# Designs tried in a protein design run: designed miniproteins, single chains, continued (5). Part 3

Each design is a single chain, and the fold is of that chain. pLDDT is the mean over its residues in the fold that is shown.

## One batch from the design tools (miniprotein)

Design m16078
Fold by ESMFold2-Fast:
Structure m16078 (fold): chain A 63 residues (1-63)
Amino acid sequence: APSKEVLDLEIERAFLEMQRAIARIELENALKNGDVETANRYQKEIEELDKKIEELDKKIASL
């Protein structure tokens, strides 16, 4: 397998994981503050990021 292709995908995965971690912190803060609208928005963002990470993991596993 091309090591550069795997590295590029792993970098993309790390970026998505970082975005997910930030969204989780924002979700927890919104929930603590009773901001339901903001909490719902970050929950949807986390769900979308989870789907992207799953698809990326499948792609990495196929290499």
Scores: mean pLDDT 86

Design m16079
Fold by ESMFold2-Fast:
Structure m16079 (fold): chain A 68 residues (1-68)
Amino acid sequence: MEEIERIRKEKEEEARKVEEEERKRAEEAEKKLSPLEGAKARARALAEAEGERLKKRKEAEEKAKKLE
């Protein structure tokens, strides 16, 4: 009657191994990116986030104006 426990343990171990493998793959993918490409991607993401933040601020101000 320990078969279900063994299967559960095996599944838990496999799940942990899969998660570790996926984490390693993500790290490898990041390392494979050249510093220049990584810097460009980060700069673009930062600029986009800043633009979105400013846009949200403007929209909030306009909505506040309309509400008042």
Scores: mean pLDDT 71

Design m16080
Fold by ESMFold2-Fast:
Structure m16080 (fold): chain A 57 residues (1-57)
Amino acid sequence: KKELREELLKAIGAVIRAMGDVLDAELAGDPERLAEAQRRFEEELQRLREIAAELDA
């Protein structure tokens, strides 16, 4: 289960990076980039939730 905790930390980092991409797209005022960044953010969030659920099981 120690390896799962390390994977969780990596997933948290990926979510933070994806959130940064969303903010960059908002600042650029590019709706296409924003939509792509939001999709990636949701994908990383889902992966984080899956890892957290497995660790809690």
Scores: mean pLDDT 81

Design m16081
Fold by ESMFold2-Fast:
Structure m16081 (fold): chain A 70 residues (1-70)
Amino acid sequence: MKEEEEKRKEELEISKVGAEAARKALAGLPERVTPSQEEREEVRLERSAIMTRAASEAIKKKEEEIKKKK
């Protein structure tokens, strides 16, 4: 019973770390003013990729820390 609850708490912490990393990655990027819809779409795709990568790296790092503690 407790092991499943601990896993759920770890998953929530991992998810939160991923979301925070994604937000920080976006905040670190310079604001780009794009006049055209096509350029805006490209910027959205680039930012989405940066967010996904930052979140993935933060999640992996957090999972490794959890494994080391146990």
Scores: mean pLDDT 71

Design m16082
Fold by ESMFold2-Fast:
Structure m16082 (fold): chain A 85 residues (1-85)
Amino acid sequence: TKVTFTLTFENVEARKEAEKVIQKLIEKYAKEGKIEDVEVIPLSETTLKITVTFKDKEAAEEFKKELEKELSKVEGLKSLEIKIE
């Protein structure tokens, strides 16, 4: 199961803060053995596309919920699109 999310920020500082939050969350799930692969594609200075591949759908759904919760605290996040395949 894949979780693909695209984030657009007001500026590079907001992007860097979000990157720290995202990296910490990915590391947590990776240490729990739930992640198969992570792809990070910078589309611009202020837009990131990240795909995280999970071993099971339950882990993917949990990650999405935690990601939305943690990113809601990041100032300067203009848009967040999340898709689960």
Scores: mean pLDDT 82

Design m16083
Fold by ESMFold2-Fast:
Structure m16083 (fold): chain A 62 residues (1-62)
Amino acid sequence: SADVQQAIQLLAEGQRLFQQGRYEEAIAKYEEALRHAERANARSLVAEARQNIEKARAKLAE
């Protein structure tokens, strides 16, 4: 579905930003990915987006 494709693309973009140390921007992309994953009822992508948000938030808390 279009929502699954958008979630995957947004997760990949967020991961690239995370690797660059751009954690706030990565979180924004992961939150967009989460919305698309939820619309698609794609449980694995929802879990991945939530986990990646937590990892990025942890980096900002350091």
Scores: mean pLDDT 91

Design m16084
Fold by ESMFold2-Fast:
Structure m16084 (fold): chain A 71 residues (1-71)
Amino acid sequence: MTPLEEARRELDRILEEVKKNLDKMSKDEAVAFFNREASRIARRVPPEYRDEFLRYLKEAALELQDLIDKK
């Protein structure tokens, strides 16, 4: 498994955790949780995968925004 594939799986896992607990979290708490975990993952991504990871991160952030807007 590449570092990029690992980072994408961790990011998907974070989104699923937000989805599962969205009823128990404020919008601000959901954003703060996602940002903390995404920053942790980003620090572990090698520079050669950075652009690909950032594209995926943007897609994940849009999905998070959609989830929050429905709350």
Scores: mean pLDDT 81

Design m16086
Fold by ESMFold2-Fast:
Structure m16086 (fold): chain A 70 residues (1-70)
Amino acid sequence: SALLERARELQREAERAVEAGDTARAAELLRELADVYAELAREYAARGDEALAAHFAEAAAGLRALADAL
């Protein structure tokens, strides 16, 4: 899935930004990752996979909260 590949790259970039102490860059990347996870949640919900939909929706909310705290 292109969305899963994008999520993996964004996660690696966010981890590097956090390690570098670049909080502004980390927050931006975490918000972009949250948007990708929200899209994954919508796709899994449309397929009837409620467990994966809930998982990605919760992950998206958590990433947005983390970004807002930075």
Scores: mean pLDDT 89

Design m16087
Fold by ESMFold2-Fast:
Structure m16087 (fold): chain A 67 residues (1-67)
Amino acid sequence: SAEEKALEYLEKAREAAKEGKYDEAFEDLDKAEKYAKKVPDSVKRTKLENDIGVEALKVAVNKVVPK
């Protein structure tokens, strides 16, 4: 389902971010967002979009701030 694919790409983005692969993480977050927008349940869609947005913000901060 679109929900399952959105969650799969969100998890791949988190794994890429843990490895410092921030550009790959953003690519996976973009794919997660594309699938999240196709989720027909508005509550589930909003939660997915929020989770994706939070992860995108974390990736952006970690990319700019050196470890």
Scores: mean pLDDT 83

Design m16088
Fold by ESMFold2-Fast:
Structure m16088 (fold): chain A 61 residues (1-61)
Amino acid sequence: MSVEELREKIREIAETESEEKAEKLIVRLLIDAANQGYSDETILELAKEAKELIEEAIKKR
């Protein structure tokens, strides 16, 4: 999976799932990405983006 595919998957999860489920799914996805050889810098960037997307989705409610 590419970084762009990861970003799209994170956004989909953040927009479609509940806050608790989105957090669990995204954490699992980021752990899998780290195990696939993604850098710590990339994982931290994706985690920050995911947090912002979840917060934005909550504000829409």
Scores: mean pLDDT 79

Design m16089
Fold by ESMFold2-Fast:
Structure m16089 (fold): chain A 62 residues (1-62)
Amino acid sequence: GGGPLGRGRKLFEEGRYEDAVKAYEEWLKTHPDDKTAWRLLGEAYRKLGEVEKADEYFKKAE
C-alpha cells in the first residue's frame, strides 16, 4: 500500500533513518495505537544512536 508507514519502512531499508522517523511520526499522529509503528520508530532512533528515545518508544510498543 501507500502511506506514511509503508514509506517509512522503505526509507528505513534504504538507510534513510531520519526520513523514516518523520514518516513513522506522521503515521502515529493518526494511528497512536499502532504498536508495530512504535517499535519501528524505536528501531529508527536506535540506528540514529538515540538509544534513550529508542527505549522510550519500545515501551510504547508493548
Scores: mean pLDDT 85

Design m16090
Fold by ESMFold2-Fast:
Structure m16090 (fold): chain A 100 residues (1-100)
Amino acid sequence: SEAAKKALELAKKALEAAKAGKTEEAAALLAEAGAALAAALAAGDRSEEVVEAQRLLAEAARLLLENGAAPEPAAAPVAKEISDKLNEIGDEFDAELGAA
């Protein structure tokens, strides 16, 4: 998809900025690439471009953390809400097992 291609291009730029020590530029590009990747994934895109973009974004984020700059939280509110609900279900299940 076009979103996957944009995510890949932005991810490549984010990684190059991170390698160059341009922490603010890299963080901004990482956020934009993450949003484009989320849009591609929401559209059901599972192409090689999506996989490569995920890999490059992970590398860029790791370099930013190593350089002492935290990337912007890439948590879409909906994705975090779903994750939090799944964690609550897990905790409730563990409590039931502990009671037995």
Scores: mean pLDDT 67

Design m16091
Fold by ESMFold2-Fast:
Structure m16091 (fold): chain A 74 residues (1-74)
Amino acid sequence: MEEGRKLLEEGKYEEAVKKFQEAIEKDPNNAEAHLLLGIAYYKLGKVDEAKKWFEKAIEIDPNNKLAWAYLNSV
């Protein structure tokens, strides 16, 4: 997770996607990993993919205000 966040900050979005996918494989209920994967896809211009991951993050944690904000902005 921390490595994936650093990759996002560095603009290495494709590498960040891989790290967040690994995090989800280890913990499928990790709402933060779903949110960050959505952000990485959004940064890559894959808006439709980003929406799917934001929706999954909200399904896991409906109180995730950041996921709702991103979903409503895309």
Scores: mean pLDDT 84

Design m16092
Fold by ESMFold2-Fast:
Structure m16092 (fold): chain A 101 residues (1-101)
Amino acid sequence: KKEEEGINYLSEGVKALERGDYEKAIEYFKKAIELLGEDNVEALYMLGRAYLKLGDYEKAVEYFEKAIKIDPNNGKAYELLSEAYQKLGDTEKAEEYRKKA
């Protein structure tokens, strides 16, 4: 039951993200994590994406690093983590993660 609700919040979050409603996307993805668990890679990755689009690069890094720790093969997360570090001015970490993407 919680899984179905969590998947619905993930879907609504993606729709909010696609229309540029980044704050609403964050709200939906946080609800998805609450229902699916804090180790849900898709929800963590999507939260990172929403924070990156909102311009909260420190939180984007936090959630992408959590996603990568659970799923080290997520090439898209490495690419976006590199972008977030570049936005923070950490060129060394940006290059490190770009090479892993």
Scores: mean pLDDT 86

Design m16093
Fold by ESMFold2-Fast:
Structure m16093 (fold): chain A 111 residues (1-111)
Amino acid sequence: GPPPVVKKGDRVLVRARVTLDPSITTEEQREALAKQIRDAVEKALNDGGLAEVTRVEVGLLSPTEIAVAVEAIAKRDMTVEEIAQTVRDALLSVPGVKSAEVEARVEPPPP
């Protein structure tokens, strides 16, 4: 089918699973990396003019894996693939990130 379309003003949820480089061995390194991931994603979406980030949650799933959940409001019409790719590129730009799996979707507004 046609690619999913995001319209300006839509709520977008982005979920990512990040695999850490084996060089990241301490809890302090993981906490620092989690902060860098949050900042990189927020900057990429806000400064890229794609979306206004309303929430970023970063959770350590294991010593080698981080979960990222981003809630944002679209600033323009775009595809979900465009926002997912922007987040993936931002995550991969962070030193200590080995790989990232990213999915984006449009969510209905809260009641």
Scores: mean pLDDT 83

Design m16094
Fold by ESMFold2-Fast:
Structure m16094 (fold): chain A 69 residues (1-69)
Amino acid sequence: DLVKKIEESKKKFEEALKKGDLEKAKEYGKEYAEYVRKWLESQGLPEELIQGGVDAVEKEFEEKIKKAE
């Protein structure tokens, strides 16, 4: 279940940020983006929209990591 994997990755990312483990937060953020890509692909979206969605998620997570520093 991709939705459950996305939820688990997001939870791990948020927990890592709360603990100040920015390295783990970065790893879990990448895992989250990977599952989001797979989910968007499963919906039959064009590659342009898939890449745009993944890029947006990655940028948001990078900003959260930078703010936690």
Scores: mean pLDDT 82

Design m16095
Fold by ESMFold2-Fast:
Structure m16095 (fold): chain A 75 residues (1-75)
Amino acid sequence: PSPAAIDAAGLAALERLAAVAPPAVARLLREARARLEAGDHEGAGLLVTRALAAMSDEEQAAAVATLNEAANAAG
């Protein structure tokens, strides 16, 4: 898989997750998406980690599944 395909999958996953997340978490995910679009993978990862930490265990499991689907689609 190309880095561009992984980035595209990541952007799609973050947008999909933000659409169903609580407003505060959705804000962090959209900021992460913007950073990923800018090529700031470290900043995007930090914001995703912060967003996941703000979720319940069930919400976090669903989020991880969505992100893993994006990674698997790119692979």
Scores: mean pLDDT 75

Design m16096
Fold by ESMFold2-Fast:
Structure m16096 (fold): chain A 81 residues (1-81)
Amino acid sequence: MQREIDLAMAYMYMGIGDLLASKGDLEGAIESYEKAREIAEAADPTEPLPWYKLGEAYEKAGDYEKAKEYYELAEERAARA
């Protein structure tokens, strides 16, 4: 089904982001996590994982304000799940 395919694509983009983050490419990781977030939001608005990944990436980049925003958005989604 489309939802299952979209969520699989979101998880693939999160995996790419994790790989880029492990290499220190935080900007590339954020781009991949943002793509995963867009797909997950359309397919399953209760999926919090891409928002947590964005929070982690921004925290590693030193943008603690954005990290906090994404963690709060992730918690809102987790509360619906």
Scores: mean pLDDT 81

Design m16097
Fold by ESMFold2-Fast:
Structure m16097 (fold): chain A 60 residues (1-60)
Amino acid sequence: SNLEKIARAAGVSPETLRKAAEYLRRGDEEGLQRLAEEAGVPVSHLKGAAKELLIKEKSE
């Protein structure tokens, strides 16, 4: 699935990527920063992955 592929490429769990996509959709940049810190990845990288997931989900 797109979720699993993007999560693997981003170095995060599918659950983490799903939460990041929800935070991005809501404009919760603070939530995104906290989640990125917990996952041990740069917030810019997590934000990019979440944006990619949202784009791919719209095309399904």
Scores: mean pLDDT 80

Design m16098
Fold by ESMFold2-Fast:
Structure m16098 (fold): chain A 59 residues (1-59)
Amino acid sequence: MDEEAARATLRRLVAEHGVTALSEEELRAAMEAAGASPATIERTLREFREGKALSEAFA
């Protein structure tokens, strides 16, 4: 699975739950189910953590 599929999964879950309500475990499980590689999962989770931290900092 490529980065595009992982990014699509992330965008869908963020749209459904919001950045602050979505858990890393939930996102990881969804990307694993989609067949994303471990490297792609870790990269996407790092980007998610950064986005979540920024959202929390501005709250």
Scores: mean pLDDT 71

Design m16099
Fold by ESMFold2-Fast:
Structure m16099 (fold): chain A 68 residues (1-68)
Amino acid sequence: SLEEVREELEEFVKRHPSARLERVGDDTLVLSGDLPVEAMIGLALRLIGDYPDFEVSVKGDTLTVKKK
């Protein structure tokens, strides 16, 4: 569910306090900030594996998760 994805991202933000998490509409979560690209890619790969009903994309220091 979107709420489970949100909990995962909130845990990531707790470990990376420069990160910002925003909900866009009813189906999309955006994580942004001055974050290492490696950390963003690692998070994206975990989310892709654990939440197949969600589309995950990474561009620069921005990670977007959207329900399919």
Scores: mean pLDDT 79

Design m16100
Fold by ESMFold2-Fast:
Structure m16100 (fold): chain A 57 residues (1-57)
Amino acid sequence: ASPEEREETFEALVTWALRNGLPLTPEMLELIEEIARETGYDTERAVARFEERVRAA
């Protein structure tokens, strides 16, 4: 998948987490790790970015 498709997936995950008020699940962490791998971000940094975005909303 392209970097654009990965960002769309990330955005969808953030939207889903915001709607459901869920903590990070193992499945969400796995998807974040995949996005990080595809986008060249460190996994730890990708998780931090996700958490900041969820908290900011």
Scores: mean pLDDT 65

Design m16101
Fold by ESMFold2-Fast:
Structure m16101 (fold): chain A 74 residues (1-74)
Amino acid sequence: SDEELAAAILGGLIAREAGLDPTPNAFHPDVVAAYKALTPEEKARVRARAKEAMAQSGLNPAEVDRVFARLDAA
């Protein structure tokens, strides 16, 4: 699904921003912890990159906002 693809893209981008090994799962415990430790500027950068990647693939960029809401609730 587009949401599963958004979660995989976000997981990889969060891991890269935090200097972790690439992990295509935004809900991996290490990725969730790394996401929560990101600054607002880093979170905005990751969000923008994920939305761009979704749009370039012809997918709905709004799915990135859904994954972010779930990460913030975790």
Scores: mean pLDDT 80

Design m16102
Fold by ESMFold2-Fast:
Structure m16102 (fold): chain A 94 residues (1-94)
Amino acid sequence: MKESEELIKEQLEETGNEELVELARKVLELVEKAKAGDKEALYEAYYYAALGIMLQRGWSKEEMLETLEELIKAGEDNPEAVEMLKKVKEILEK
């Protein structure tokens, strides 16, 4: 619970960015839910991963959306991945 979250933050403190640590924690929680059969949690995990990329690289929402569109175009051989990327794009557009 609370103390476990504090220990995880301390272990990741070496990365030097508390916001990235918080986003990584959310991604890990959502990935575990997805493994347990929550398919929607997988889309949410990709959304928080996208936020982490934006924060780390200093990218705007528009730059991230452009990157997602390029990945969608490149991933035409994998319809499941394309559907996931489109879902992340929809969430970011809100």
Scores: mean pLDDT 70

Design m16103
Fold by ESMFold2-Fast:
Structure m16103 (fold): chain A 111 residues (1-111)
Amino acid sequence: HMPTREEVLRQLRVAIEAFRRAREAVEKDPSLTPEQREKAVAILDRAVAEFERIRAELESGKITPEEALDRFQRIAVRFGRELMEHLTPEERERVFSILNEAYAEARAQAA
């Protein structure tokens, strides 16, 4: 199946919105310490920057929709790895919970 440019751009927009919402939620989360929030925010911010770069390259025609989707998936793998390396299991579960809520909100607004 050949992904369309519009389909990939939609996935990138939803991911960028979801990760930005998750970042704001993590910054305000009273169950996390300031140090835990700082670590999680840094990981989320790196993912957002990478997604925004791919979106810009796809919008400018520098990369194909297939290349954009491949890079998007690689960022998702790297994000998971950074969570495994830098956060405890409890911190990771909290970040995933926040991201799941943020994705639901981002998808609802995109519909």
Scores: mean pLDDT 84

Design m16104
Fold by ESMFold2-Fast:
Structure m16104 (fold): chain A 73 residues (1-73)
Amino acid sequence: SAAAEREARDEEMARVVEEDLEWAEKHADEFSPEELRAAAEHARGLAELAREQGLERAAEALERAARYFEELA
């Protein structure tokens, strides 16, 4: 069903975001404050788009990433 396909996509996107965040955490010292702020803004935009598509898990992961980048900047 379309709902099951959306759920699978949501879970996969959330996993990718979490993996990217884990990588970013390990390499946090390599980013400038400006790059971190840009990453946070981009992640927030993606979170809104994900929420509009019903990708709730992906949206939550992106919001967590945005929060992390903002606090680190």
Scores: mean pLDDT 86

Design m16105
Fold by ESMFold2-Fast:
Structure m16105 (fold): chain A 73 residues (1-73)
Amino acid sequence: SAASAAEVEAMRAALPALAREELAPLLPEEKVDAVAERVARLAAEALDALAAGDYARAEALGREMERLVREAA
């Protein structure tokens, strides 16, 4: 529905700021922007996968985001 599309768009728009806020205390300052940008892109792909009903892909993208954060810490 139009409401669901607007909700997905709002979540997508918030992803870069949310990724920075969550990662800032976990990573060296020099790595925060680059890792947050990659995590935000993967999160946007996960939202697309969820909207398409592809839960396996969304889960795989979630694991990739976790791997990137652990590897950067």
Scores: mean pLDDT 82

Design m16106
Fold by ESMFold2-Fast:
Structure m16106 (fold): chain A 70 residues (1-70)
Amino acid sequence: KALEDALAVIRSLVGEGIPEEKLKEYAQKAVEEGKVTIEITPDLDVDAEQGSATFNIAGKPVTITVVDLR
């Protein structure tokens, strides 16, 4: 289940500070495009570091980039 795997990876990177609905949007975009940029804005209580990494999700490479805009 590619979407569930993508969502689990994203949660592991950004924790619980991002609303579930927005996490699902990021996961769907990651699966559809093979890449996603997650923006951490000052209104979000998230403990995450900026970075980019490629993960194998359901046998496909997916690049996830985290940008800290705080």
Scores: mean pLDDT 74

Design m16107
Fold by ESMFold2-Fast:
Structure m16107 (fold): chain A 74 residues (1-74)
Amino acid sequence: SPLLEALRSDDPEVIEKAVELANKASFEELLQVHREVIENPTENAIKGLKLIAEKSKNPFAKAVAESTLAQLGY
């Protein structure tokens, strides 16, 4: 998943691209990202999910990011 690859990056510019990718992501891709981030949470994935929750224009991406962060205790 391009969105998951962006969330695993250590590059701040690639993390900003995660918002754009989330805006275009299908609900199925967002659910895969949710599962994979819960299994392997990283600082950069959490940072990217916070940006998606705040800035994404996709209401499903916002909801999935918020739910994922809540399950991780953020």
Scores: mean pLDDT 83

Design m16108
Fold by ESMFold2-Fast:
Structure m16108 (fold): chain A 60 residues (1-60)
Amino acid sequence: PLTEEQGELEFRLNLYRIVLGAAEFAARISKNPQVRADLEASAAATRKEIEELEKEIENL
């Protein structure tokens, strides 16, 4: 069974993956260059958060 801590990290990981997908989709369909750039920057930041969470889960 998952520990409470492991379950929380897995939940956050899945949430960030959903947010990343939404941000990438929004960037793709956006016609405003500044909005697209901001969304791409947000997606890049979210990918880094995902990498850190994956490392934390691997170390459990």
Scores: mean pLDDT 82

Design m16109
Fold by ESMFold2-Fast:
Structure m16109 (fold): chain A 64 residues (1-64)
Amino acid sequence: SRAFEVLAAEAERELATADLPEERREELRARLAEAKAAGDAEAVREVLLEIAVAELERAVRAVT
């Protein structure tokens, strides 16, 4: 669906621009690829959430 295509494109953009360790980026890239192959919108949302959590954890560490 168009909504799924938009969601997947957003996840790819967030993954490309997020400040993540290389190992974590590769893990999330692999998970996103599997989610896209399966057409699994919930799995794509989970990848997006993990990107957001990793960015938040980095920000908290920077100020703590």
Scores: mean pLDDT 82

Design m16110
Fold by ESMFold2-Fast:
Structure m16110 (fold): chain A 68 residues (1-68)
Amino acid sequence: SHMSDADIDTLLDIILSIENPEAAVIVIRWFASQMSPEDLRKLLEAMRRRGAPEELIEVVEEELRRAE
């Protein structure tokens, strides 16, 4: 399914609010595994734009490589 830019930003707000880094990785991996390659690219762009932690960016990059 197609996610809006607002949906992507809301997802990032939730993930970036998680204080435990290990929990944040688990949550983002679960969401990324459910996303289309197009939505994964949008998420990755938003993460880079907002300065998300590199560990979280790497998880999304891994899922995008798997999906493509």
Scores: mean pLDDT 84

Design m16111
Fold by ESMFold2-Fast:
Order: sequence, then C-alpha cells, then structure tokens
Structure m16111 (fold): chain A 56 residues (1-56)
Amino acid sequence: SDEARELIEKGKALLAQGNVGEGAALLGEGYRLAVDEGDEESKKLAEQAATEAGLS
C-alpha cells in the first residue's frame, strides 16, 4: 500500500543518513502495515532495507 511503502522509503532514507533509531522505527511500521495489508512487495522492500542496514 502507499502508506506502507512511504514509511519504508522514509525509514530507508533515514538509515542511509545514519539516523538508525528513527529509520528502524519507520521501517518496522511500514513492514507491519505491509504484512497486515498483504502487500508482499512492500514487505520484501522492508526486509531488503533491514538486511542492507544490518538490522536483521
């Protein structure tokens, strides 16, 4: 969904800027929304971003 994707994109951008706390929080919120809505594309984006940032 648009909201899940926006949260994931914002989280990814914050992680790239070194804002790990806020970035991880937004990424987690986006992932949760993607799971709740069955948005497999956004879910995969969040998982990839978390892996690239060393969070999971």
Scores: mean pLDDT 81

Design m16112
Fold by ESMFold2-Fast:
Structure m16112 (fold): chain A 60 residues (1-60)
Amino acid sequence: IEELEKQIKAAIEKIEDEELKEHYRILLDMALTEKDPEKRKESLLKIKEMLEKEGIEIPK
């Protein structure tokens, strides 16, 4: 989970559109405030999938 969070943060920082970047930062913050570890993981994976769909490379 910590590695996934780090990968998502790195991907968000590569977004050139400030509005889109802020949108994903809000989504990440909401996911990280989830107390259920499984739901938090699902939210993080969904964010990763959305970033990949936008054509943003996620570092491995």
Scores: mean pLDDT 77

Design m16113
Fold by ESMFold2-Fast:
Structure m16113 (fold): chain A 65 residues (1-65)
Amino acid sequence: SSSKTSSAYIRLIGLEIEGKVELVEISGNKVKVARKDNSPELKKEMEEIEKLLKEGGVELVFEDL
């Protein structure tokens, strides 16, 4: 849904502001993100964001830095 997708993007932007991820590319049904660390907290947060995006028809893809 649009609401879930918006929540996921807000969370991704928050992580980028905190310096934990970088938004590499956003397309209509795909988001590429580079991770800055391998912390368990970041992994859990990204898994939750991925689920929200997937429910909205958007794929979350990780890119290596």
Scores: mean pLDDT 77

Design m16114
Fold by ESMFold2-Fast:
Structure m16114 (fold): chain A 71 residues (1-71)
Amino acid sequence: DKQTELAKAALDAVRAGDFETALKLVREMLSLGPLSPEAIEYLEKAAVLAHIQGHEDVVEAFLEAIRKGLA
């Protein structure tokens, strides 16, 4: 599943502190259409980690991706 792979990569990027890559991956996911439940789960984990790290711009990007994926 392409979106799940991208979501896992975004989570890994957040863990590495590479927020530029994380935001790029989130934008790519949004371009592919509705998000899979597994992709949403990984984005939720990424958003929590970004929040703990104090990166609210990254959190907002992930929450917006989840919102659009659920619509």
Scores: mean pLDDT 81

Design m16115
Fold by ESMFold2-Fast:
Structure m16115 (fold): chain A 86 residues (1-86)
Amino acid sequence: HMAEEEKQVEEAKKRITDAANQGLATGPKEAAREMGKIAQEAMKKSSPEASKRIADVAMETMEQLTAKAQAEKASRAEAQRRAEAA
């Protein structure tokens, strides 16, 4: 039982990570939507314990993707502001 749960979590994590990587090309919002679909489908096929772990992985990956996008936006805005001040 535990071995099957671990396998389900690992497979879901790989698919979620792949969707996040695709988001680098198409945009963070589209990546988040795709990650949500993948997580939901994996959770439907998993035990309650594995479903909770899959949801946690999806949330963490989405938060990291959002934080990185926000940091890059802020960095670009700061560089633009400094260029205009020079």
Scores: mean pLDDT 74

